# Ledger of designs, part 35: designed miniproteins, single chains, continued (4)

Each design is a single chain, and the fold is of that chain. pLDDT is the mean over its residues in the fold that is shown.

## One batch from the design tools (miniprotein)

Design m13271
Fold by ESMFold2-Fast:
Structure m13271 (fold): chain A 100 residues (1-100)
Amino acid sequence: SLEELLEELLEELEKLKRSRELAREIAEKLRRMGLLTDLLLAILEKEGKSSRNLRPETAKEILQREFGLSEEEAEETLRLKSFRPELLEAMREAAEKYRV
């Protein structure tokens, strides 16, 4: 089921290449679900790159290339991950509880 979930996410990324606005919206949804990191790692694995190479610059490059984000938009997306772990857990619990 995890492989099926990753395949669905990769198919969704292919659709995102057709619209920058749609790419931004889905990137925000993936961030809120805590899936953005898993997605970035899956992209690196598909390209034959080690997950050890997931540095801020590499993540920003992937967001620009695959999602069509500008440098400023990619930096903003990554900054949203700078919240403390306790705050991220609270956000995940809230998202799951309220389905908003």
Scores: mean pLDDT 60

Design m13272
Fold by ESMFold2-Fast:
Formats: structure tokens, sequence, C-alpha cells
Structure m13272 (fold): chain A 75 residues (1-75)
């Protein structure tokens, strides 16, 4: 099932807020901001996937930061 544009924007807003709060790299922040500015569902999905891949790569280096991100997403 393909998510709606509204669902993707809402997810991107939450991820962007949490990423800024946890001080993730500007690279991740920029990708999420680009996703929010896009009106194309496929482009938003691509940008969000790229951002989350980078965040997961950083999880190997900072597991505590990743666990805190997951916890905030569940709130």
Amino acid sequence: MKPSLEQLKKTAERLLRIAKELNYPDEVIKLMEEALNSEDVEEQLKLLREATKIMREHADEDNKKWQELVKKLEE
C-alpha cells in the first residue's frame, strides 16, 4: 500500500523534529526538509529512505541516540 502525501509529510515532520532535537547531522536534516517541501509522494519516499538509511548507519556508531529516536517516535 502506497502511503498518502499527508501521511508522508506528517512522518517527515515528526522525524525532522526528533532529528533536530537529538542533533543529527545537517545531511539528515536537509534530506527531511527536502522531503517536506516535495509534493511528489515518490520523491518524499526516496528522501525519507535516504535520511533513515543515514540514521541507521549512525546507529552503529551511537546506539544510545538511535534508541532515543525510536522512543520519541513512539511518543
Scores: mean pLDDT 73

Design m13273
Fold by ESMFold2-Fast:
Structure m13273 (fold): chain A 100 residues (1-100)
Amino acid sequence: MEELREEIRRLLRETRRLAEETIEIGKEVLSKEVSKETLLRAIGLLLRAIGLLFEVELLEERLEKAETLEELEELLEEARRLLEEARRLLEEAKELLKKA
């Protein structure tokens, strides 16, 4: 139980870190580019990263209320999914920055 809660917290912290890094890269792209296409792509990445931060907050609240092993296992699966999404967003952000 406690080990599972710590793993979920670890995954949520990493997801938050990656989402925040994506936001910083998105801001950097916006500072370098004025084309409408690049602007819209950067804004899209920023909105998706903000959405991830919101989902992390909701999972943190659910983790505080979770009382059963089943609830924790469901939260673990959701936390892993969010981490994968965050990693994908960061890669997209890096590619956008690299290619201009």
Scores: mean pLDDT 86

Design m13274
Fold by ESMFold2-Fast:
Structure m13274 (fold): chain A 69 residues (1-69)
Amino acid sequence: MSREELWEEVDRALLLMHAAVVKQAAKNLGDEELSKRAEEVADEIFNGTDLEEARKKIDELSAELDARA
């Protein structure tokens, strides 16, 4: 395993964790649409999407959550 492969796996795990947190926070706020979008991003990450695109999507969802808080 290369250092780069290890970092990619760590990044994927962290992004999945972040997506799960965003999904739960959206549900707690009653935002079913945000919760669904976070779940879709998590599914994309699990199915091997580009991690930079996934990170951008999660950041956008997090910004929308902050706007509601």
Scores: mean pLDDT 79

Design m13275
Fold by ESMFold2-Fast:
Structure m13275 (fold): chain A 64 residues (1-64)
Amino acid sequence: MPPLPAPPEGLSPVMLAHYYTEQGRVALEAGDYELAVRYFQLALEHDPSNAEARALLAEAQARL
């Protein structure tokens, strides 16, 4: 897999988690379940309490 592009600079951890959660949603919608898992894992690295990212990670893993 190619490396993920860098997120916009200056985002807070909560905003970085939101950014990666949205990128993961796009990947999930496109059928790229492995890429979606990577984005949701990055979101949880920045905000481990993000329930949306946790739920979507479980969905993406179930699709593998």
Scores: mean pLDDT 79

Design m13276
Fold by ESMFold2-Fast:
Structure m13276 (fold): chain A 86 residues (1-86)
Amino acid sequence: SAQEIFERLQREAEELAPSLDPEEAREKVRELLRRLAEATLDPELRALVFEALDISETSPSLAELEAKLVPVQERAAPLAEELEAK
């Protein structure tokens, strides 16, 4: 489900962040977001995932990436939960 993929993305980002080079962490986040975009069928959640992917590609630093992704994550979480709850 979209919620399971979103939870996996959050968990992997948390696990990778303290141990990886910033550039490697950014690439892994981008790969996970791309997979989530492919799996998401809800148009609102899909739009937020593409917004996150654009942020991951256009943000010049990891700090800016993290700062910009937090609002997107906050907007995506309730939508993912609604899809899971049915």
Scores: mean pLDDT 64

Design m13277
Fold by ESMFold2-Fast:
Structure m13277 (fold): chain A 82 residues (1-82)
Amino acid sequence: MDKELILKAIGLIIRAIGLLIDARRYLKQGDSEKAIRLAREAIRLAREAIRLAEKAGDRVLAEQAERLIREAEEIIREAEAL
């Protein structure tokens, strides 16, 4: 496995998790625009993490990033319903 690709993918996943935590906080405050913006940014980072994880052959890491995309999509749906 390419260790550098794995480390980059992990870094993107950590950043995406942080963005989703912030997005949930803004959603709770009624700031739908910020929640959607942060969730969309998390999706972009998670998609790049999937690409890097797949190139490295790390299916578990790719599956973790896919879960983050699903969480972000849920946040966007909740925010758009406000």
Scores: mean pLDDT 89

Design m13278
Fold by ESMFold2-Fast:
Structure m13278 (fold): chain A 60 residues (1-60)
Amino acid sequence: MSPEELEELLNEELSKEKIEKLLEIIEKYPNSPLGLVAKDYLLSLKDKELEEKIKEILEK
């Protein structure tokens, strides 16, 4: 995924599909700028379930 594709995704309306795509980016690229941006976006939603999912992805 390119930085441009990530910005397009972030500008989309919040949906389950958008959240799932962002979680996949974190899983595939956890130490990349793309993964960090995706993580920060999801954490900004202040959703406890998303925070736990991100933690599981990063701890495995």
Scores: mean pLDDT 78

Design m13279
Fold by ESMFold2-Fast:
Structure m13279 (fold): chain A 95 residues (1-95)
Amino acid sequence: EEEQKKLMEELRKAVDETIAALESGDLEKAREYGEKIIEIVKKLDMSNPEAQLLVTSAAMLLLAVGMEQYVRGNEEAADLAFELARKVLKTADEV
């Protein structure tokens, strides 16, 4: 349970870092932090409602950032954000 709390804290940080990288156009860092999100989600206990809510919120934030980047004409950042959101949801479904 202490380990799960640390993973949830790491997930929050990885999400913030991914969003910052997407917004700055640093797609290499965005992908790196995004893959870290996926690795953390694989280790989370999805039977925990707090973990489920956090993972769902992360995916929704990535979708929102993707939509904003798309409207701004940043198609590569938008595509990456949508790809990462999809991977987050799919990974949560498999845990």
Scores: mean pLDDT 85

Design m13280
Fold by ESMFold2-Fast:
Structure m13280 (fold): chain A 55 residues (1-55)
Amino acid sequence: APDPAPTPEQRASMRRVLENAAADLEATKGRDREQVLAEMQRSLDALLAHFEAEA
């Protein structure tokens, strides 16, 4: 089984996604929050699936 802890690069990517999500929330200001949350969840799931498959 692969190492349960993500690599520094994977952690940096996850942090980047969170930073982008925070910036997107600030930029939306009144945009549909449910849509934004769904988009964030989808992006995180895709990244995790990608790293799971690549690891």
Scores: mean pLDDT 69

Design m13281
Fold by ESMFold2-Fast:
Structure m13281 (fold): chain A 67 residues (1-67)
Amino acid sequence: GPAEEQGRRNLEVALESLKQGNVAAALRGLQDAIALGVEPELVREALAALKAGDYERAEELLREALR
């Protein structure tokens, strides 16, 4: 539905922001995706990895959520 489509878009923006080194934008995108309930376990794990500074793990989890 529309919430899942918007959540997926937020995850795509988060992944691209992270690839560009914009951690703040990636964090915002992940928080917005959590609020929309998209891939909740993968997104929460990606958010935790990002907050821990594990950017490679966060990117891997975001790619998995977008498969």
Scores: mean pLDDT 82

Design m13282
Fold by ESMFold2-Fast:
Structure m13282 (fold): chain A 93 residues (1-93)
Amino acid sequence: APDIVAALRRHQRALGRVSDDLVRRLLPTAIRIYDDLKASMPSLTDEEKASLAASLALDQDFLKQLEEDRQRAQALEQKRIEQEKRQLQKLLS
């Protein structure tokens, strides 16, 4: 778990320094790592959970930003789908 947190922190630094194309490619991977980490928490022992919680406390701001970025990406995708539907309706009418 600490290795995953360290990897997420490295992703945060990379995302802040690279082109939009690379950011777009790396963000889904970072989100997936976050989701995998979150999903694994219920299966951990109390000691492992405490260790993970201590590591995550150092990266709470990054994880919060990552969650917000995920929500924004989802909203943009939903708008894209709606735009495509409207264009398809115009072509059929």
Scores: mean pLDDT 61

Design m13283
Fold by ESMFold2-Fast:
Structure m13283 (fold): chain A 87 residues (1-87)
Amino acid sequence: SELASPRLPEVLARLSAEYPEWRNEPAFMPYALGVAYFEEGRLEEARRFFERAIELNPEFRPAWANLGRVLEALGELEEAARYFELA
């Protein structure tokens, strides 16, 4: 699917092993897609999926941290700093 990264199964396996509690988290699937796109260097897609994760669960702090990392990679350093504070 054009909406799914080929890296997604690998990212899901890795994150599920490290954070098994996230399996029932509504933000987990868009978060995993964000991580997969970020690792592929697809920063705008990564940004959108991390924003979707935050929309589904604003208390899911890993999404705020990784959105900050995407913004830093895009050169939006002031915005990135604000998102790291929310993580």
Scores: mean pLDDT 84

Design m13284
Fold by ESMFold2-Fast:
Structure m13284 (fold): chain A 100 residues (1-100)
Amino acid sequence: NLQTCLSEAENLSEQLSEHAEGTAEEKEKIKSCIFLNILQYLACGTLPSTVKCPPVPEYLLEKLSCKPLNNPSLCSKIEELALELEKKFLTTEQIKKQIV
């Protein structure tokens, strides 16, 4: 269920970004980065090779009730959004709108 996966990824990204150092804007950017990394794992079955935010520990990914979807079209879309995030700020809400 894609909606369950999106909700779990968002909740985990929020929890991890709350413990990051920096301003509210920097934490929001970290949250979006972590969110995309979780979605890339779920859609592609692989962790990002280039990380712009703290890596998500594998044990936390394993605790998600959402299993890897291995969806090539969703994977490609998430990779596109990750490149977009490097150039401009996207919120988790904006990212979700691009996927759904």
Scores: mean pLDDT 77

Design m13285
Fold by ESMFold2-Fast:
Structure m13285 (fold): chain A 55 residues (1-55)
Amino acid sequence: SMEEALRLAREGARAYRAGDYARAAELFTQASSLVSGAIRLVLLAEARRAKELAE
């Protein structure tokens, strides 16, 4: 679960750097579903920021 969340978060960060904000938002949202606490809040904030940039 945590290992999978880190994999998804890394892929999300790569997509974000490449300008693929829609893909980044999707990946950060998926990663957030696998974790809790402060890490989840950070991933949800990153997903929201990516969604706003995708608009």
Scores: mean pLDDT 86

Design m13286
Fold by ESMFold2-Fast:
Structure m13286 (fold): chain A 72 residues (1-72)
Amino acid sequence: MIEVEVTADSVPALEALARGAAAAGFSGDEITLVGEGISEEELERAEAALRRALAEAGLDNPIRVEHREVEE
């Protein structure tokens, strides 16, 4: 299982992670995206970007999305 915290600048990092996972043979591992302090729309965009990057790499990893509130 791979857990990734999503930030506003996460899309390039998620694309790099997907390509790295393909190169390392992490096909089939569940990826959990954890959004803290970001909007649901930004988290949905990050999920869509990761799914596209995985598809480009020839991977079909299951993705789980968790939206968490951050305390001050």
Scores: mean pLDDT 69

Design m13287
Fold by ESMFold2-Fast:
Structure m13287 (fold): chain A 91 residues (1-91)
Amino acid sequence: GREELIRRAEELLAEARRLLEAGDYEGAIRQAREAIKLAFRAVDDSKVLEAIGLVLRGIGGEIEAELRGDLEGAARQLIEVAEELIELAKE
């Protein structure tokens, strides 16, 4: 159910933050992307357009940061979007 998707997304987000603090930016990006996928699946149909906007912002920010060689920035952008999607899924 939706609650299980939200809990798993929160666990992945927490792991992404731990990896970011450890300097494992690739690991943080991977976990944040999985959190985004689960949170997106938990979003109500009435919120799907807003969720799409958040995902596109995250992908754009990640690409921009990676093009600058800023993997830390890429990880931070995806973590922020994952957090916002989890909150949207709770509505």
Scores: mean pLDDT 89

Design m13288
Fold by ESMFold2-Fast:
Structure m13288 (fold): chain A 75 residues (1-75)
Amino acid sequence: SALELARRGVAELLRGIGLEFEAELLEEKAAKLEASGTEEDKKKAEELREEARKLREEAKRLRALGEALLALAHS
């Protein structure tokens, strides 16, 4: 029971970390597009930053869930 909760908690934390990494890659790509200065690239950069924002919100949710499961496993 406690071990299963700990395993699930770790899995959710790892998913959260993965989404944060994806968000960072999108933000890096957006920054490069913004540096190009074209209107088309600015629009693409805005879309990428919005996608990164959504990924970071999901990552925050998964990290909170993972931490809660780990806390419950050690209760």
Scores: mean pLDDT 89

Design m13289
Fold by ESMFold2-Fast:
Structure m13289 (fold): chain A 94 residues (1-94)
Amino acid sequence: MKEEVEKIIKELEEAGFSKEVIKKLEEGYKEGKIFKGYVEAVEIIIEEKGDKELKEEYLEMLKKSIETAKKRELEEPVKEGVKKAEEILKKYEE
């Protein structure tokens, strides 16, 4: 998990994603709220880079991530991420 996050951050930096996306991932990881950081980074990606197809792909990824999180132990950091992901889905689903 830790190594996967560092790899994703590097790939996003190399792909030219904004410092805000990278910052959200780093902050989430450092605070032990990695899922919340991931969810907040996805929201920024949808806003900055999302064409219609890319937005739909990221919304589907959020749905699957929520389902996976709900099947595992819901500790406080994961619950915060789930709540934020549900708010994003509600905001961007038509």
Scores: mean pLDDT 65

Design m13291
Fold by ESMFold2-Fast:
Formats: structure tokens, sequence, C-alpha cells
Structure m13291 (fold): chain A 71 residues (1-71)
């Protein structure tokens, strides 16, 4: 949900361990994630997918989810 934080645990080596905040979520499961990097915000659209290229840990629940980056 909006405001939830995730940590990158695999799939994006340059952002490994970086925190992402969910800034919007669509009903189809697409989420907009904002990552802080070097004082700049990087924004990506991703969806949960078992075949996803990146793994994110939900910092509230400790659950690991796979995501596919869309753009």
Amino acid sequence: MVGEKYRIISGLPELLGAEATVVSEQEDGKVTLAFEKDGRTVVLVAEKSEDGDIELENLETGEIHKFKILF
C-alpha cells in the first residue's frame, strides 16, 4: 500500500540494500516505487511477479516479493 517501504535484496546491484517507498498502487497490482540514491529520487513502475527480476523485502512484514520492472 502507499507509504510501505521495501528493501532491495537482489536483482539491482547498484541499489542493493536501498529503501523504496510505494508512492502509488493500481488495482492491477502495479506499484510506483521511489528509491533514494545519492540525494536523488529514482522512480520505477513495477508489478509483483513470481518470474520477477528483482526481490524486495517488505520492511513491515519481512516478506520477500519478486517484482518485474516495467518502466
Scores: mean pLDDT 76

Design m13292
Fold by ESMFold2-Fast:
Structure m13292 (fold): chain A 83 residues (1-83)
Amino acid sequence: MTEADLEAAAARGAAVLTPEQVALAREIRRALLTGDASAEELAELARELARLMGKDEEEQERAGREAREAHRELLRRREEAAR
């Protein structure tokens, strides 16, 4: 995703989220943009956001897996761009 895509997704989410959910969504966005968070940290943040949104356990686990995959893809793209 581009930075603009992430910002648009965050803006859409903020319209329907509580302040706590918005804060957690911003933290996930920052972690994705900076790359400072580990795959496990990103997965835990994604699961917690899903939990706060009232998603069931299966959706929470799915959010964690998608976050790990996104982190792996981000690292792969950075490695390719460095060449």
Scores: mean pLDDT 71

Design m13293
Fold by ESMFold2-Fast:
Structure m13293 (fold): chain A 94 residues (1-94)
Amino acid sequence: LEEALKLIAQKKYEEALEILEKEIKKDPKNAKAYRLLGVAYLKMKKYEEAKKYFEKAIEIEESAGAYRNLAKVYEAMGKYEEAEEYYKKARELE
């Protein structure tokens, strides 16, 4: 996952997706891999895909970070009320 995170930082999203998709095939309960898939899709402005993967990460393991990421997707989509609900959930876990 370190390599995928590095690729995302370098804006090499397609290469990061390839590594992360391979990782979730090996370990379909890897919440961190699903969160990084969501981050890559969010940076690519593919909001429905980003939402799907952040929701999968939350399903496997709830975290403040995953709720915050999902809130950012709703913000990017102009859905500010939904974004605030997820920011609230993130704060409740911290």
Scores: mean pLDDT 85

Design m13294
Fold by ESMFold2-Fast:
Structure m13294 (fold): chain A 76 residues (1-76)
Amino acid sequence: DKIDELIRKMAAALAAAQPDEEELRLFVGMVNAILNGDKEKAREKADELVALLESRGHTEQAEAFRKTADELIEAA
């Protein structure tokens, strides 16, 4: 429930940036890592996605995503 809510919140933040295939691939990889209990891999994928969003000028979306991802990874 709480994990599902946080995943939905992250998806909404990413959607605001109009994600491409690469950004969606990283997001899916992060969610799969969280669902498998692999916090380290989830952090790696989250960091990659945030860096990609920042590099593309989506700084506000990157910050919102990072905050929610931190909450989700800690909760998992």
Scores: mean pLDDT 78

Design m13295
Fold by ESMFold2-Fast:
Structure m13295 (fold): chain A 65 residues (1-65)
Amino acid sequence: SALIEETKKKAEEIKETVEKHFPKQKVSWDQLYEEILKLAKENPEAAQRYVDFVEERVKEIIEKA
C-alpha cells in the first residue's frame, strides 16, 4: 500500500532528524520507530496521524531550543 510506504518514509525522516538533534535519545527513538512500523502494517491511517503528530512536536522542540 502506498500509504504504508509513505508513513514508513516519513517515520524514517523523523528518526534521522531526532538522531541528528538528540543523539542521547537514540535508543528511545529506535523503539518508537519500530512501534510506528508495526502500527503502519495494522492501521496505516492511525500510523500516519501518529507520525504527523510526532513530527510537529519534534519541530516545536527544535525551534524552541
Scores: mean pLDDT 73

Design m13296
Fold by ESMFold2-Fast:
Parts: structure tokens; C-alpha cells; sequence
Structure m13296 (fold): chain A 71 residues (1-71)
């Protein structure tokens, strides 16, 4: 059902938020330890950006699904 798809999508969003948070915490840890190179920082920030784009896509899909349920 559309409601089951909504709940599934929310689960995917929560998992992705967790992944983004873990990646950010790893970057902050390396920065605090003074072991983060500029190249590593750029790579980690690029990965965070990629995950944020995936999150935005899921949020758009969630919004479309919400509109479909309202119909």
C-alpha cells in the first residue's frame, strides 16, 4: 500500500541520516586528532555531499508519496 511505501521510505531516510552523521563524526574525529589531510577532508566532504543528494531525492519521493496518499 502507499502507506507501507511511506513507512519504508521513512526507514530509508533515517538510515541515510545515520550514515551521514557517522561520516561527519569520523571526519571531525580525524580533524581533532590532527591526522586529517586536505585531500582526505575533500574526499569525506564529497561523500557527505553525495549522501545529502541521496537524502534530498528520498525527501522528494516522500513528498510525492504523501501527495498521492492525500488523493
Amino acid sequence: SLRDELLSKIGEILDLIGDILNLRLEREKLEKEGTLTPEERAELEAEEAKLKEELEKLLEELKKLEEEIKK
Scores: mean pLDDT 83

Design m13297
Fold by ESMFold2-Fast:
Structure m13297 (fold): chain A 62 residues (1-62)
Amino acid sequence: SSAIKRFLEKYGLPYKKELDEEEREKAIEKITEDLVAAGLDRETARAFAEHEVELLQKELKE
């Protein structure tokens, strides 16, 4: 979908079905920093980012 493509472009990720561990970690770090900048504590931001990347990976496979 266009929303997924825009998300991947924002975080510098390739549009492919299986993201490797380095690509997932890079996305988690970028989302975490965005959430921290928005006022979340780092631990909560990281947990949210990990969940978002897990959902993204499931969406890419389907």
Scores: mean pLDDT 79

Design m13298
Fold by ESMFold2-Fast:
Structure m13298 (fold): chain A 55 residues (1-55)
Amino acid sequence: SLPEPVAAPSEEGRERLVAALVEAFGISRETAEAHVARLEAEDPERFLRDVGALL
């Protein structure tokens, strides 16, 4: 059996997305965190999909 744990919006997943944005765009962690927070608030499904793609 292949265990597929449900990817919930987690601090670790959010941290990975923030780190990816910092690396990709050279922005500060504060800017990336603000962007991720807005994305999660405005489009939580997209946020979860983006986090899932990084896992």
Scores: mean pLDDT 68

Design m13299
Fold by ESMFold2-Fast:
Structure m13299 (fold): chain A 59 residues (1-59)
Amino acid sequence: MAEEIARKAVDSVLETAGGELSEEEREEYIRRIAEAIERGDYQGATQYASEALEKAEKN
């Protein structure tokens, strides 16, 4: 469940940025967000999504 939510969040970020992440970067952010969600750390999950957005925009 958490991984599915994290994957959707990263996909949404990439659609918004109009840019790309490498497969390794994408999977890393998905893992970090999923772990944060599993811990109930929604602030951390949001921060990782923001980091993914910024990185995609720069790539």
Scores: mean pLDDT 79

Design m13300
Fold by ESMFold2-Fast:
Structure m13300 (fold): chain A 74 residues (1-74)
Amino acid sequence: MEFVERAGPYISEIAKNDITAAVLATDLKRKLERGEVTPEEAERIQKEIDELTAKSNEADAGLRAVLAEEQARR
């Protein structure tokens, strides 16, 4: 069974990127509410969140391809 080996890396990438993005988003929201972050710092953190989200979406597309291949294997 090769599915776990093929799907595993994509699942790991999705989980890592989603968790990291969620942590950064929560932290940024709290800092903005407290006035503890500059607009420049907020922009940098938001860009990092956007990049992590893009990587998660790319990994999700790869996972869907693996799932489609398994479903097509009769």
Scores: mean pLDDT 81

Design m13301
Fold by ESMFold2-Fast:
Structure m13301 (fold): chain A 55 residues (1-55)
Amino acid sequence: MTPTDEYSPEEVERLLREFREALDHAAETATPEEREELERVRREAERVAEEVLRR
């Protein structure tokens, strides 16, 4: 299966979880500049999740 073809809500939720965990881990060793970028990416991911999953 090609993961980029079509995502199920469950797969999107799993990806978001993994993504958030990665961001959280990266934030621990991130520089101030990188942390700001991570925060922005996290907010964008939350917005997408809210629109797709409403959760």
Scores: mean pLDDT 71

Design m13302
Fold by ESMFold2-Fast:
Formats: structure tokens, sequence, C-alpha cells
Structure m13302 (fold): chain A 114 residues (1-114)
């Protein structure tokens, strides 16, 4: 359990750094939208982790679902940005991969806590 939580935190931090690299290379309006969605995603991941640590599995599941929805919005914006700025494609792909892995580890941590 603790190892899954530690890895999820690490991946969420790496995800945010990858998203910042995309945001720096696109127009300021798109960059702000990407960063706001990434901040919302990270906050939901942090809240889910806190709920898992407190034994509140139902609250953790709710934050995971909210994180998944936020991530779907972010993935769409990242892919649209990469389509307009092909040089950003590898950075966007990396950010999406890290976000998906974060959600997978969080889901596994919730399953082990259940």
Amino acid sequence: MDELIEEAKKLADEFYKAVEEVARRVDPETGERILNLAKAFKALVDKAIEAIKNGDVETAKQYLEDAKLTFEKLEKVLREAAARHPEVQPLADRAIELGKKTLELLEKAIEEAS
C-alpha cells in the first residue's frame, strides 16, 4: 500500500513537470488551461491519497472518479495542442502516459485498501 502511494505521488509530480514543459511551448491561453487542469488533477490525486491513508475508501473512490474526469479533459486539450504544435507531441504523450500510470497506481491502492 505505502509503496503504491509513494510511487503515485512521484508519478503525479513527474506528470506536472511534463505538463509545465508543454504549457511553456504553446500559446499563453492554452498553456494556462493546461496548467489549471493539471493543478486540479494533482489536487484530486493528493485528496484521494489522503482519504486512502485515513481509511476512507468511499471518499478515495469519489476523488479518483473526479481525477479521471479531469484527466480526460486535460488529455483532450494536450492532444489538441500537439495537433497545432507537432513539436510538443512527445512531451504531450509523456504527460498523458504519466497521468494514466498515476491513476492506475491510485486505483490499485484503493483496491488493496478495500
Scores: mean pLDDT 87

Design m13303
Fold by ESMFold2-Fast:
Parts: C-alpha cells; sequence; structure tokens
Structure m13303 (fold): chain A 90 residues (1-90)
C-alpha cells in the first residue's frame, strides 16, 4: 500500500545524509500527490479533501526545512503526521 511505502522510506531516512533525505522526501511527495489527487477526484466532499492535502503539503515543507536545519527528529515527526493523514483519507 502507499502507507507501507511511506513507512519504508521514512525508515530509510533514519540513516540517510541530508541530501539523500531530501531526495527521499521528493519521492514521498510525488507518491502522495498522485494518491491525494485521485482521492479528491473521487471524493463526495472535494473541498474537505483539498484542505487535508494542503495540510499535508505544509507538513512536507516543514519536513524539508527540518532536514535543512539538521533536525532529523523533527523531519521524521512531520513524516509520521503525513502518514497518519494519508491513512485517514478514506
Amino acid sequence: SLVDYLQAVRAQMATASPEAAQALIDQLEGKVHLHMTALISFSKDPEKMEKKYQEIQELFYEAREAVAAGDFAAAMAKLDEIIELVKEAD
């Protein structure tokens, strides 16, 4: 599943360099974009799903800023929040 993929990539970040971590975040953001775009298209409440996706996009921004600052713990916490929001997007 997408969630399993996100969790696997998040685990890889624990031992990644900052450059590798940014590349992993790029891969996750691409996968989440495709998934959320599909969910919005099939949603009975597109506005609610779009707001959830905007929240996810802000969390990706915060994760990248944390990696750039050398705060891997903060970056991983932001990815964990993204994973939970993706899980809740039924």
Scores: mean pLDDT 85

Design m13304
Fold by ESMFold2-Fast:
Structure m13304 (fold): chain A 92 residues (1-92)
Amino acid sequence: SQGEKIVEVQGMLMLLAGEVQRLGKNPELAKRLRDFALTASDETLLELYEAVEDVPESEKLIALAEEVAKVLELSEEDRKILLEAARILSEK
């Protein structure tokens, strides 16, 4: 269902935010990711889900991180931090 897809992408965003926070390089980026997960429209969250749904499970967090970086118009530095967080989580 659409609700299940929304919950799944919100869960992935919260995992990314938690790892960004753990890395300690940018606490404001972690907060921005959490705020986005909680306040983004259902339409935006579904578009993010659809952008990554056909990506292999092991690559989904990295693909989602790249799409989120585009949506939030992140700087190159913040994008690199987010992608590092996604790669670390994908290796677990």
Scores: mean pLDDT 88

Design m13305
Fold by ESMFold2-Fast:
Structure m13305 (fold): chain A 66 residues (1-66)
Amino acid sequence: VPLNPEDPEGLERIVRARLDYLEAKVKAGEKNDALIEQAQSVLRDAERLGNEELVKRAKEILEKLK
């Protein structure tokens, strides 16, 4: 259970928006260290939320950026 005094739905929306952005960059063929760092940050936020769907999406993006 994520212990978050902030709105957890708000954090989920931010994580989803970041994942959509990163997926668009990967589809455009962009690969750089900044995108890898962003993907790692989003993965940590998704794990903190305990949302398996978001964790899976973040891991798939990170794998494509390797």
Scores: mean pLDDT 78

Design m13306
Fold by ESMFold2-Fast:
Structure m13306 (fold): chain A 69 residues (1-69)
Amino acid sequence: RRKKKTDSVDEPQNIRIMELVAQGYSNKEIGEQLGISVKTVENHVSHIFRVLGLNNRTELVVFVVRLHS
């Protein structure tokens, strides 16, 4: 495990991934939209969940809605 964690979920890449998740896109579809692998998307989603203390995709959707409100 690396200790190089960032709490910067507001990085452009992380914000874009969160927005696509909130729109109902799968990790594969997000990877296709961003030009990255599905494994990279999964890693970013796991990082976002860990940093924000989220338990599931529904909580992430609620978080993104609050960002756009």
Scores: mean pLDDT 74

